# Designed miniproteins, single chains, continued (6), part 8

Each design is a single chain, and the fold is of that chain. pLDDT is the mean over its residues in the fold that is shown.

## One batch from the design tools (miniprotein)

Design m20267
Fold by ESMFold2-Fast:
Structure m20267 (fold): chain A 65 residues (1-65)
Amino acid sequence: SEALRLVALAALRVDPDGDGTARTDDLVEEAVKLGLARATARRLLRRFDPDGDGVVDTFALLATV
């Protein structure tokens, strides 16, 4: 999916040090800059923030691409 690809690109830009975590809000804003609708970005990222703590597992996200 193009939406999932854009979210993966956002993760690579937000987590350039590759520590495996990124803030959900930072990923949403980067995905929006890449052309994805904010609501779509939030919906996709919910799957990678199951605890609702505002932190996404970027390794799990990138493994879905």
Scores: mean pLDDT 78

Design m20268
Fold by ESMFold2-Fast:
Structure m20268 (fold): chain A 56 residues (1-56)
Amino acid sequence: MSREEFEAMLKAENVPEEEQPEFRKLWEEDPEEARKKLLEYSIERGIEELRKAVLG
């Protein structure tokens, strides 16, 4: 995966600006783990949004 694709995913997942440097640092150290962590983040955000919608 290219860095540009990773940056595009950070924006698509709407990762807060404060958390983006942590994801970028992880990507520079281990791109596979960074991608995996970003996917987990996306899944958890989806679950939280669903919970929030159901609860009102």
Scores: mean pLDDT 76

Design m20269
Fold by ESMFold2-Fast:
Structure m20269 (fold): chain A 68 residues (1-68)
Amino acid sequence: VDVDRIKELLEELSKLVPIPPELREAILAAAKAGDADRASRLLARLVATNKLTPEALELIEEIGRLVA
């Protein structure tokens, strides 16, 4: 898993939408652990709690591909 790339994508996403630091850390921890199911649930929570632009959705899709 490319954790550095996921970290960069989460940083870019946080410029477009507010991400609670705890949620960002949890997504990174799940990715580091190779827990794709947990990472996917956390990303789904992020989508459910924010109104996303096409740019933000593209970043989330890229993160999802990297954690799977």
Scores: mean pLDDT 77

Design m20270
Fold by ESMFold2-Fast:
Structure m20270 (fold): chain A 60 residues (1-60)
Amino acid sequence: SAMEEERKKKIEELEKNAKKGEELSKEAGDLFRQGLAYAKAGDFEKAEELKKKGEELMKK
């Protein structure tokens, strides 16, 4: 289904962002990793919140 395909894409994006984030900012990478763990557990609300926090840290 479209929702399942979108879900998998979000998980893959979080995985890539976590690896890249760790290279650029350890703290942001940690947040992306936590978000990835929540996304894999099916908690996309928490995953999205952690992703936003990581992105905000990368802006500084």
Scores: mean pLDDT 75

Design m20271
Fold by ESMFold2-Fast:
Structure m20271 (fold): chain A 100 residues (1-100)
Amino acid sequence: SSMDEAIAALREFRDRAEEILRRKLAGEISQEEAVRELERLIRELSARLATVDLSPEIRELIDKAAAGFYVAAQSEDPALAEALLAVARRNFDRAEALLA
């Protein structure tokens, strides 16, 4: 039940974070707007996970993944942004695997 909610929260966060970064890369939104939208998503994710009993390892992976999306949104270097996104995606995948 709570683990299913955690997985759902992570997947929704990832889908929405990927869309924000896509819109930024397409020039549809500014860097400032992308950062602001990601800050809202990170707060929403934190609120949804606040009542879930997650291991410290899973929490660390989620925090690193969310931070990776945030720093990628602030990056003006496409190569650095892609590298940060690759790491963030791996951290999300690992968190989901540990929850399953």
Scores: mean pLDDT 86

Design m20272
Fold by ESMFold2-Fast:
Structure m20272 (fold): chain A 82 residues (1-82)
Amino acid sequence: DKYLEEGKKLFEEGKLEEALEKYEKAIEENPDNAEAYLNRGKVLFAMGKLDEAIEDYRKAIELNPENEEAEKNLVLVLSKKK
């Protein structure tokens, strides 16, 4: 997915709002894309939007329960919130 790859590049450059927009487009094109939810969650976590990051990580796990990265990131965000 072009939007997914563009979002990753923008996130690496620290352009959080632009990365978020690209991941939102990736989700619009494929709402079942677990990787797009995982990566949007990472951006939201970097932005300090912990509740929104938790929702995205949970959605990523729901769509792909074998994704250990989403589970590890969910645990990390939950530990930072409390």
Scores: mean pLDDT 85

Design m20273
Fold by ESMFold2-Fast:
Structure m20273 (fold): chain A 71 residues (1-71)
Amino acid sequence: MEANNEALESVIKEKEKVLEYLKKNPELREEAIKQLEGQIKLIEKLDADPEIKEKAIKTLKEMIEEIKKEL
C-alpha cells in the first residue's frame, strides 16, 4: 500500500502543474482527458487508503471538468 499511497498523493499535488501545462498545449487536452479517465479507473481498483483514493479520484474528476471547459 505504501507505493500506491505515494502515487495518489503525487496525483493530488501535481494537479496545478498538469492544468497549467495543458493550457499552454491545447492539442494535448483530448488525449489528457482519456488518460485521466483511465487513471480514475485504475485508482478505483487500487488497494490504497480510502481517503487518499477518494481525494485522488476527486482531483482527477475536477481536472477533467476544467479541461473540458477549455476544449
Scores: mean pLDDT 77

Design m20274
Fold by ESMFold2-Fast:
Structure m20274 (fold): chain A 60 residues (1-60)
Amino acid sequence: LEEEIKKVKEEIDEIQKKGEELQSLEPTEENIKKLKELKEKYDELVEKLDELIEELRKKQ
């Protein structure tokens, strides 16, 4: 669980960095699509992280 939480946090950090970089670029159709996809992945990872933390707390 702790290793899985660490991996999910690292993936979230990578997606946030990519999103920030894309936001600083020209708002082309491609960049807008990529931002939307990154946002959806970010939301999924945050939900997964919350579930993992909840499971970890139930084990304590």
Scores: mean pLDDT 78

Design m20275
Fold by ESMFold2-Fast:
Structure m20275 (fold): chain A 87 residues (1-87)
Amino acid sequence: EELPSVEEILEGLERGLKGAEKALEAAKEGKLKKEEAIKILDKAIEELEELRKLAEKLPEEDKKKVLPAIEEAIKKLEELKKEVEKL
């Protein structure tokens, strides 16, 4: 099993967050059902939780860079989910 690089993790987080923001926007515009947007966000959170587990296997210096970013991304996704739930 090859661990992802710090750059790959950070780029993946950025893409995931942009995707989640688009899902919220689509739900606000009525282009995506609220329940479907929630499912997208739940899947994204689960994927980040799995990424966090993989990141725990990185060297200590790399963990210090990526773990806070992953934790912050999970918090942002949880907040986006709450915004969808308010719709």
Scores: mean pLDDT 82

Design m20276
Fold by ESMFold2-Fast:
Structure m20276 (fold): chain A 59 residues (1-59)
Amino acid sequence: SIEELVRELKELLEEGTETGKKIMELVREGKDASEETKKLKEINERIKEVRERLEALRA
């Protein structure tokens, strides 16, 4: 359970980092980053949920 949550958190953090880089590149190129920005918000909400669950399971 904890190991699965830690793995999910790591995957979400990696995906968030990649999505953030793509947003920065698109903005620099003057391109629309609205879909990537929306995806990043969803990733951040999931990270928050996983962290809250981990905190509930920790001492």
Scores: mean pLDDT 83

Design m20277
Fold by ESMFold2-Fast:
Parts: structure tokens; C-alpha cells; sequence
Structure m20277 (fold): chain A 73 residues (1-73)
């Protein structure tokens, strides 16, 4: 299960990274790129949620991504 924890953490880190890139793209006026990064962040969070031990972490980072998106819009 140690390996699953590392995979879940990597997925959380990726989701957060994509959400930050989306926010930066939005600030630069590139809405299309921002939308793509938000979709990637959501996909990473959904992947974490599907892991046997990643539901809470996935739910938390998905909520974080959604908050960042709402603030950018």
C-alpha cells in the first residue's frame, strides 16, 4: 500500500500543479489554455479518487481546483 500512497500523492501534486498553471494562463488572458489545464487538474483529481486509498485526498484536491477556478472567473 506504500506504493499506492505515493501514486495518490503524485496525482494530488499534478492536480494542484495543473490548477496553478490554469490560473496563470487565465491571468495572461489565455482562456483556452486555462480551460485545458483545469480539465487536466480535474482528471488528475478524479484519478486519485479512484485509487483504493485516495478518495479523501482526491475529493480534497478536486474541491481546491474548483475553488481556484471560481476565483479566476
Amino acid sequence: EERLKKIAQAGVDLARSFAEKALEAYRKGNKELADRYYQAAVASAQFVKKLPIGKEEGDAVLAEVERLRAEAE
Scores: mean pLDDT 79

Design m20278
Fold by ESMFold2-Fast:
Structure m20278 (fold): chain A 55 residues (1-55)
Amino acid sequence: SIAELEAEIRALLAQSPDAERLRPGVDAAIAIARETGDPTPLLAAKAELLELLGR
């Protein structure tokens, strides 16, 4: 599930140059999720990316 969320988020990052500014935060969220097993940081990052890309 974490690996699948990671793949989705990386695909979203690739969709827009505006999303690139979120990449460091996404990489940090991936590291935390992998370390703790908690997908919450990734879900938050995905929501932020979708909101940015939807507008």
Scores: mean pLDDT 80

Design m20279
Fold by ESMFold2-Fast:
Structure m20279 (fold): chain A 84 residues (1-84)
Amino acid sequence: TAAEQEAKGLEYGKKATEAAEAGKWEEALKYALEAAKHYAAVDPNDPRAASALAAAAQAAKKLGKEELAAELEARARAIRAAAA
């Protein structure tokens, strides 16, 4: 259900934040991408999906994955533009 997808998005978002605070950037990237996937499953234009992608982009930058980070930032911007 949509409620189950939102709950998983929130759960993975919390895990991404905890991993980032602990400096575990690989885990932060994985959890942020999972959060974005679950929010996007409810609504492709959900601002929470854009926020999760932005968090994933930050983790990607910390890991030296500049191309992935740029792609994730572009996806976050596209969601916000579509939601406006």
Scores: mean pLDDT 87

Design m20280
Fold by ESMFold2-Fast:
Structure m20280 (fold): chain A 80 residues (1-80)
Amino acid sequence: LTVEQAIKNLRTYVERHITDPELREEALRELDEIYKAVQAGDKETAIEEVNRLAEILREAGFPEEQVELIKKSLIDLIEK
């Protein structure tokens, strides 16, 4: 699985599971920022944006275990 495919899959997941339209929009914007940083080869910025996404997911009511799993998976793909 590429990081780009993981981000696209996560966009679909966010669209289905975040019912608050404002938080959903924030999460989708953050996924776009991660994607841009990855395309630019800026792994440091990409990881910072993943941490911001994690905070949005916590605010949206995602369980901490789920948030940490998503965060770890994205960071592992970015660091490849």
Scores: mean pLDDT 85

Design m20281
Fold by ESMFold2-Fast:
Structure m20281 (fold): chain A 77 residues (1-77)
Amino acid sequence: MEKIREEARKLAEEATKNQEKAKARSSESPTDAMVAKMYELARKYALKGLKGSEKEAQGYLNLAKSSLDTAKRVEAQ
């Protein structure tokens, strides 16, 4: 259980930092605005991974990882 919570916390922190960076650029590009929203979604899933049952937490952790990876891929264009 602790491992899932620690991973969720780290993902939330990473998503928050990346969202802040993308949001700072969002006034310059529609793509950066989209990336900021994708990181926001990843953060929301990661935060849900901090609560609930182990099965629910693992599900949200998987969604957070997938959303974060997608956001990074779009940002790396």
Scores: mean pLDDT 78

Design m20282
Fold by ESMFold2-Fast:
Structure m20282 (fold): chain A 56 residues (1-56)
Amino acid sequence: DDNVKRALEALRAGDDVAAAVYLLQSGLTPEEIAERLRKLGASEEEVKRAVALLDV
């Protein structure tokens, strides 16, 4: 999903707001997002941080 890739790029750039917006626009569950991030080469710390952005 292009939104998850853009979210990872934003997260790595320190733009958590943009990262959160991209993750929400993906429409994926936290589990699906974690799987996609791992496929993109994200670290477990990056995956945990990205999933935390989805917590209401």
Scores: mean pLDDT 81

Design m20283
Fold by ESMFold2-Fast:
Structure m20283 (fold): chain A 98 residues (1-98)
Amino acid sequence: SKEEEREKLIEKDAEITIAAMRDFIKRYDLPPDIVKTLDQIEKAIKDKDVDKAEKYLDKLTKLMLQYIKEKNLSPIEAAELTVLLGSLHMIIRMMKKL
């Protein structure tokens, strides 16, 4: 059905975005609390738990903003992170409409 096709697209977009975020975390050697928070977002998306996904995305955003300041990330690195966080937000927003 049209709903099932939309769910599959959201799941695929989530998989791609989470993989890109994991790559970013590895490239910049970001700490385990960020990894754990991303794992919670991935689980919440798979469980279709929008409330938990939003809660952990808010936590991830706050942690990442803190690490940008602490590690003095360049404007380009900060911009890449902003795009990745924006993509996660869009995915969760699309889930809310299902």
Scores: mean pLDDT 83

Design m20284
Fold by ESMFold2-Fast:
Formats: sequence, C-alpha cells, structure tokens
Structure m20284 (fold): chain A 58 residues (1-58)
Amino acid sequence: SSEFELYERLGIRELLKLPGVSEEEAREFARRYAELVVAGKIEEARALFQEFLRSLGL
C-alpha cells in the first residue's frame, strides 16, 4: 500500500541518522516497523523500536 511505502521510506531516512546503523539494517527495521504500524499493532511497533535502540547502545 502507499501508506506502507511512505512509512518505510521515512523510517529508513530517520534511522540512517542514528550512529552505527547500516543501510541494510535501516531498511529491514523500517519494513518491519511499517508493517506493524499499518496493521495497528502500535504496542508491538514501540517494543520493536525500543529493542532496536538498545541493540545500538542507545
């Protein structure tokens, strides 16, 4: 969907601003995050983001 594609693209751009994030890691995370958000699984999306930040030492 266009909504999924928009969230994925914006997510990739924002994640690449974080230290230690590769383009492949940003793309994979943004895709999974966008899928959860579009599906209305907001709590799961938040948990995924928190786990991602912890993996970066943030």
Scores: mean pLDDT 80

Design m20285
Fold by ESMFold2-Fast:
Structure m20285 (fold): chain A 60 residues (1-60)
Amino acid sequence: GKAKEFYDYLISLGLSEEDAERLALMYHLGASAAEIAAALRALGVSEEKAAEAAAFVESL
């Protein structure tokens, strides 16, 4: 499903399994691309990579 595709993407970015599961759950529960980008930036992901992840979420 789409949440698993997002989870696999987050693991490919180098996120921990715990952080990837939490963000995939946020996506599954209807978090916006902007909220996902903000959560990634809070985890120390660069603005560029967070924006790419937001675009990926919008493409799902």
Scores: mean pLDDT 85

Design m20286
Fold by ESMFold2-Fast:
Structure m20286 (fold): chain A 86 residues (1-86)
Amino acid sequence: MKEVIEKFIEEALKKVKEKAKEVLEAAKKDKEEAEKKLEELKKLAKDIIKAFEYLKKKAPEYAEELEKAEKEIEEIVKETEEKVKK
C-alpha cells in the first residue's frame, strides 16, 4: 500500500526531527538533559530503522524510498550528536 508506506515514512521523519529539536533545545540549558534526550533520539532512530529494514524485506518495491529515509534519519542523529558534543 503506497500511501501507507509514504505516510509511515513522513511520520517517522517528523518524530525524529521533533526529538532532535528537543535535544538541541536542552543543549542550550543543561548538558546532562541534552545527553539524556540524545540517547532517547538514538533509541527512537534505531527502532524506526529496524521497522524500515523489515518493510524493505516484505515490500522490496519500496526499498529505495525506505533506504533514502533511513539515511536521512542517520544523518539527523549524527548532526545532533555532533552539536551536543561541542
Scores: mean pLDDT 83

Design m20287
Fold by ESMFold2-Fast:
Structure m20287 (fold): chain A 80 residues (1-80)
Amino acid sequence: SKEEKIAELKKKIRELVLEEAEKTLEIMSITVEEKAKEAEGIELSEEEKEEIRKRKEELNKKIEELKKKIEELVAELKEL
């Protein structure tokens, strides 16, 4: 039924939104740790900076993929 399809889409959207939120929180946590080290006068090595950059890029890529999936499912929900 239409009601069952709406319920299933809502569930899937909520799961993806939670996953996006988790990855966003991880980026925020990494940024806080970087700023804390800076405030303490701890100099990060070029290797550590590159690892942090790569991790943030990976997380941002996954966030963008999740956003696209959420937009597609929300569009499906709107057409019902």
Scores: mean pLDDT 89

Design m20288
Fold by ESMFold2-Fast:
Structure m20288 (fold): chain A 66 residues (1-66)
Amino acid sequence: DEEVEKLIEEAKKLALEALKKGQIDEANQAYDLIGKSVEALRKGDTEKGKKYAEEAIKVAENGLKK
């Protein structure tokens, strides 16, 4: 699903920016969620993949707002 793949790429970008800002815990949490999203897509669970990617974005954004 192209939509979920785009969310995963945005999550990766935000997680890297959080890491660069020194928000290590939020970056690691976002990377774990990205991994779960990719695994869900591999199993054909697009809804789970989307939710994990959106959660990863939210976690990384919370790190960047500090």
Scores: mean pLDDT 84

Design m20289
Fold by ESMFold2-Fast:
Structure m20289 (fold): chain A 74 residues (1-74)
Amino acid sequence: GSSLRKEILRLIGEILRLIGEIEDLRLEIEKIKASDLPEEEKKKKIEELEEKIKELEKEREELLKKLEELDKKA
C-alpha cells in the first residue's frame, strides 16, 4: 500500500517542479524586458507569460493545500 510519507514526498517533488517552471517563465519575462523589441510587443509577450505563471501558481497552491491536508493526517 502507499504510505502517507511517500505521497507527501511525491507532492513536494511536484511542487518543486512547478516552482522551477515558474522561475523559467520569470527569467523569460526578464529577457523580454531587456530585449530590443517594441514596447507593444513586449507588453503582449509579458502578458502571455504572466497568464501562464498565474495558471502554474494556481496549480502550486492546489498542491500545497493537498500537502497541508496530508501533513495534518500524518
Scores: mean pLDDT 83

Design m20290
Fold by ESMFold2-Fast:
Structure m20290 (fold): chain A 66 residues (1-66)
Amino acid sequence: MITEEQRNLVRMLQASVGGEPNGVIRPGGRAGEAARQAQRLLGLPEDGVADEEFQRALYEAAHVKD
């Protein structure tokens, strides 16, 4: 199960691109394009889908000292 902290990172990503911060990312939307950019930076498949793996990787990246 995704933690609330991981879900909040998705909401923050949506808010940063001017989307509705509901924790759901649609492929092809503004938040979906931002998700693809984040996925590329994290080394994940660039599908624009906010699945459990993406949300966990985003949380881990935000908490890594390096």
Scores: mean pLDDT 63

Design m20291
Fold by ESMFold2-Fast:
Structure m20291 (fold): chain A 68 residues (1-68)
Amino acid sequence: MEAIFKVKTVESYVAASILVAEALGPDVKVKELGVDEEGNIVFRVIAKTEELLEKAKEVLKDLAELIE
């Protein structure tokens, strides 16, 4: 299961990666996809289960924008 997010700064991306690792451990992976036309860092969150992906979305809701 996966979801795509964006953040406005590199500092926010680092914070998002740390938050996911601390809250959800090794069963959730964060991969940088690149930078969009506005300069936002776009990244993918990959979770082994739907429950872990939902927890990742909750952890990131105040820090990163979910791309729908």
Scores: mean pLDDT 82

Design m20292
Fold by ESMFold2-Fast:
Structure m20292 (fold): chain A 95 residues (1-95)
Amino acid sequence: MAAREAALRAGAEGGLRALRGQPEEHATNGAAAAIAAVGAGVSGAIGAEQGKAEEAERAARRGAEAAEAAGRGEGREAAREGGERAAEGGAEAAR
């Protein structure tokens, strides 16, 4: 499987999960976490294409941290999962 596709899908899934876990009044915080999780997936995919596993992991971790901050704790777990999967995709592509 293409690691780029896996990283992007993982980021998108993490973001969607963050949105679904939020009550309507917290939708804005969920959206921010979702955007950050997708960003982590994109960063991982870029790193994978360049064959830089370490850079892909670092970028995905930064995205996960941003998602945690943006989610104000509520979407944090879903955003973390998205970032973790993005890092895995990047590392595998660089092998």
Scores: mean pLDDT 57

Design m20293
Fold by ESMFold2-Fast:
Structure m20293 (fold): chain A 53 residues (1-53)
Amino acid sequence: MEELKKLEEQRKKAEEAIKKRVDDINDYFTSLYQKGKELLEKRQKEIEELKKK
């Protein structure tokens, strides 16, 4: 019985480790996308300001 519990705990830890890695990767790409979008919006504003002057 104790051996079965240890195997189940190991499985849970492996699943949590995988989830954490996937989350970290997703966060990285999300951050990259958001930075790109913000930069594009900033450039668009600058262009509009220059056109008005």
Scores: mean pLDDT 80

Design m20294
Fold by ESMFold2-Fast:
Parts: C-alpha cells; sequence; structure tokens
Structure m20294 (fold): chain A 119 residues (1-119)
C-alpha cells in the first residue's frame, strides 16, 4: 500500500542542472523523513541528502552547496535540486521514505531515477 513514484532523471552536460522528485503515497507524509541515495556502478551506494519531518536537512560533503533537498507536504512530494553537476554524480538515485502507515513504522524505497552527466 506504500509507494514511491520518482521522476526527473536524464542526461546533462557537466555544469548542468536536474531536479529529481519523489511522490509518496500510503504514508503519513507530513510526519515522514525523506532521503536520497545515489548508487554508482563499481562504487556502491552513498547517502546524498535527507530532510526530516520538521525540515532539518543533511548533505553528503561532496554535494554540499550544489544540491538542495526540499519537501512539499501538501503534495506528499520531496525534491532534490541538483546544480553544477559533475561526471562523478552519474548514478541511479533512490528516494527513501521512513514514516508510519496504519499505526506501524514503515520504510520504503522508490525504483530509482537514472542521472548521466557527460563531460
Amino acid sequence: SVSLTQSGGGTVKEGGSLTLSVKVSGLDFSNSSIAWLGEREGVGGRAIASISSSGKVSYADEVKGRFTISRDDSNSTAYLNMNNLKVEDTAVYYGLAGGVSNGKPVFAAGNGTKVTVEA
């Protein structure tokens, strides 16, 4: 009953920008935490950014000043605004949500959004 729908990936040149989104259903979104994980072939998964239900944010050192995470509780959607993209940002990005469904804690992940940054 919990689902995450992701969008906004694609191919851009180095220095370009993309915005990723994840729409969450089946969770109490306003009381949920959202995170983004980047998975790069041959390197593995890395935490990119997170936002708490109260709006507190955290970023990986490599993306600080370039990426911004935000949330729209009225639309149950979170965003990752990616600026000044680098070739090493090429990855599949997964939206993650932690919250409550039917009075029980639930953790859910989206199916991923591919981002390719060309030199």
Scores: mean pLDDT 88

Design m20295
Fold by ESMFold2-Fast:
Structure m20295 (fold): chain A 83 residues (1-83)
Amino acid sequence: MEEKEELIKRAEELIEKYLKSKSFVDQVNAAFAAMIKALIEKSKNLTEEDLERFKRILDYLEDPENVEKQKKAWEEFLKKRKE
């Protein structure tokens, strides 16, 4: 159950970090992390597979390279839509 508490803490840290940014992508990632946190907290019987999936999602959201790729994709989308 310490793993569940660790994942909740990681999600909270991501939410706090991304909410400090006014970037749309960061705000979306904060909302996603908040949803993952809520799922972990509300689930009474999490399997090892469930914990591993949530860990992988949080690892993805914590990776600066993935966040930069998301920001570039969003800017590219907005740029093309203005045309």
Scores: mean pLDDT 78

Design m20297
Fold by ESMFold2-Fast:
Structure m20297 (fold): chain A 119 residues (1-119)
Amino acid sequence: PEELVKKANEAIEQARKTVDELIRLAKEGKVSDEELYRLAQRVAGLLGTALYHVYQAYLEGMDPEKAAELFRKIAEVAEEMAEKLRSLGPATQPAADSLRAIAEGAREMAKKLEEELKK
């Protein structure tokens, strides 16, 4: 489970770096809408990968409390990134919508695990 958690955290860090690059490129005004779309989709893919890795770690025996914590972290990061991408205009909107879906899924997984912890 620990190696999968490490991969999830690395994916989150790469997503943050990609969002920072997107903001810089948008501010410079030199980048195409196609490139903004591509990089924004990469952010959504990275957070989807992080969600998958945490779920696999849970299936491999990670503590449900730790899994719930990581799912909440992914939900918070995905919402933050969705808002940042939404502010960049129409080219990044599809990725922002995907990130909101990832955030909702992560939040639902956290709630399910928290309910199981009460049993």
Scores: mean pLDDT 86

Design m20298
Fold by ESMFold2-Fast:
Structure m20298 (fold): chain A 68 residues (1-68)
Amino acid sequence: SEAENLANAGRVVAGGSGLPLEVATAGAKTLSAEGRAGLGDFYRTGRMSDADAANAAAGGKAAAEIAA
């Protein structure tokens, strides 16, 4: 589900950035649905594509901007 993908994408962004989960989840919301799904898959499988790495970095940047 999209809610599960968002929750797992938020956890990936939080783990990579060190930011609180609420802020990390807000950053993950700025990603496409495909980007969140990719991060959700990475969270479940541990397999990271180049697109997943780029989306994790983009989500982390957005989360940092929201936290500022």
Scores: mean pLDDT 85

Design m20299
Fold by ESMFold2-Fast:
Structure m20299 (fold): chain A 64 residues (1-64)
Amino acid sequence: MFTGRVVENKGNETVIEIESASREFKEGDILSVDGKEHKIVKVEGDKITVEGKITDSSTIELVK
């Protein structure tokens, strides 16, 4: 489990900045945000772009 913050919504994609992470993320991984699954489409350091629109990020978890 890790902490992240939504920093931008780009149409059908959302950019999340990861503030506290103990695991590396990769393109194609699935994130669960408030019970909804989103696929990671891009990783740039501590910033992750996922498919879909996320209104707010309370809890973010990497789904296996």
Scores: mean pLDDT 70

Design m20300
Fold by ESMFold2-Fast:
Structure m20300 (fold): chain A 68 residues (1-68)
Amino acid sequence: DREAELERLLEELRELVARGEGPGEGASEEARRAWEAARADTPEGRERAREALARLAERLEAAKAAAA
């Protein structure tokens, strides 16, 4: 369930931002972009964060398939 996964990731990302925690050093560019988009206090920023997280999820799925 892609929508449910993205919603969870977005919520976790927002919690991270709310706590003042940045992305980890060494985070991927996509993770960093998602974090920056989540910082934006706008609906557009929220949508951007979701898209960046979707790209990350797709990459993780591809990596899992390759590793299996």
Scores: mean pLDDT 66

Design m20301
Fold by ESMFold2-Fast:
Structure m20301 (fold): chain A 78 residues (1-78)
Amino acid sequence: DKELDIATKAGLEVAEATKDLPVEARSRIVTVAVKAILDKDPNAAEKARQAALEAGAPQETIDRVASIVEKALKEVEK
C-alpha cells in the first residue's frame, strides 16, 4: 500500500527528528503525524507542529516535524 509506505517512512523520520525527547512525547508526536497523513488531513502538518510544541520540542525540531508531515501529505494526496 503506497499510502501506508509513505506514512510509515514519515513516521520513522519524525521519530528520528524527535529522538532527544522523552519516549512518551516522541510516541505521541509520531502517532499524531502518521494518523493525520493516513487520514489525508489538510491540517496534518499543523497538528504535528502542535504536538511537538506541547511536548516542549526545540523550534528546529518543531519545524522539521512539520516539514516531514507536509511533504508526506503531498505524496499521499496524489
Scores: mean pLDDT 84

Design m20302
Fold by ESMFold2-Fast:
Structure m20302 (fold): chain A 73 residues (1-73)
Amino acid sequence: QREADLEANTLASEVGKEAYDMALKAGLSREEANKVAIRAANVALDAYDQGLSPEEARKLAMEEAKKIIEELK
């Protein structure tokens, strides 16, 4: 349980950082980038909880982040 919790938290943190940086590079404000990061992290956690691998969860989360960035542009 603790090992899985740690992995999930690491996944969410890493995805959040990537999504945040991607949003900033796309020209979004820090506020908008934070919203993208939070949603991407939540998508990754939901996918991981559903039994997807960390790699698959990251891929889904980053795809969602790109979609949100396009919507906010």
Scores: mean pLDDT 82

Design m20303
Fold by ESMFold2-Fast:
Structure m20303 (fold): chain A 71 residues (1-71)
Amino acid sequence: MNTLLVTSDGSYKLIGSGKVDPKKLAEVAKEVAKTLKEEGIYTVDEISKKNPALAKKLRELGIDEVQVALG
């Protein structure tokens, strides 16, 4: 299981197994920070209800869930 951790300042970290292209990871982390303003854990399916394009990009990168931390 791969979790993308994103903070409100736009910093990010991938937690889990698997290699993700750093440029693509940076792009989706910025989109997550714009889309998800509330702290919490979100499945990609939950994200697809707010931003289907972002959810598709997350699935393509093998990311299963996103954790948002507001700092």
Scores: mean pLDDT 79

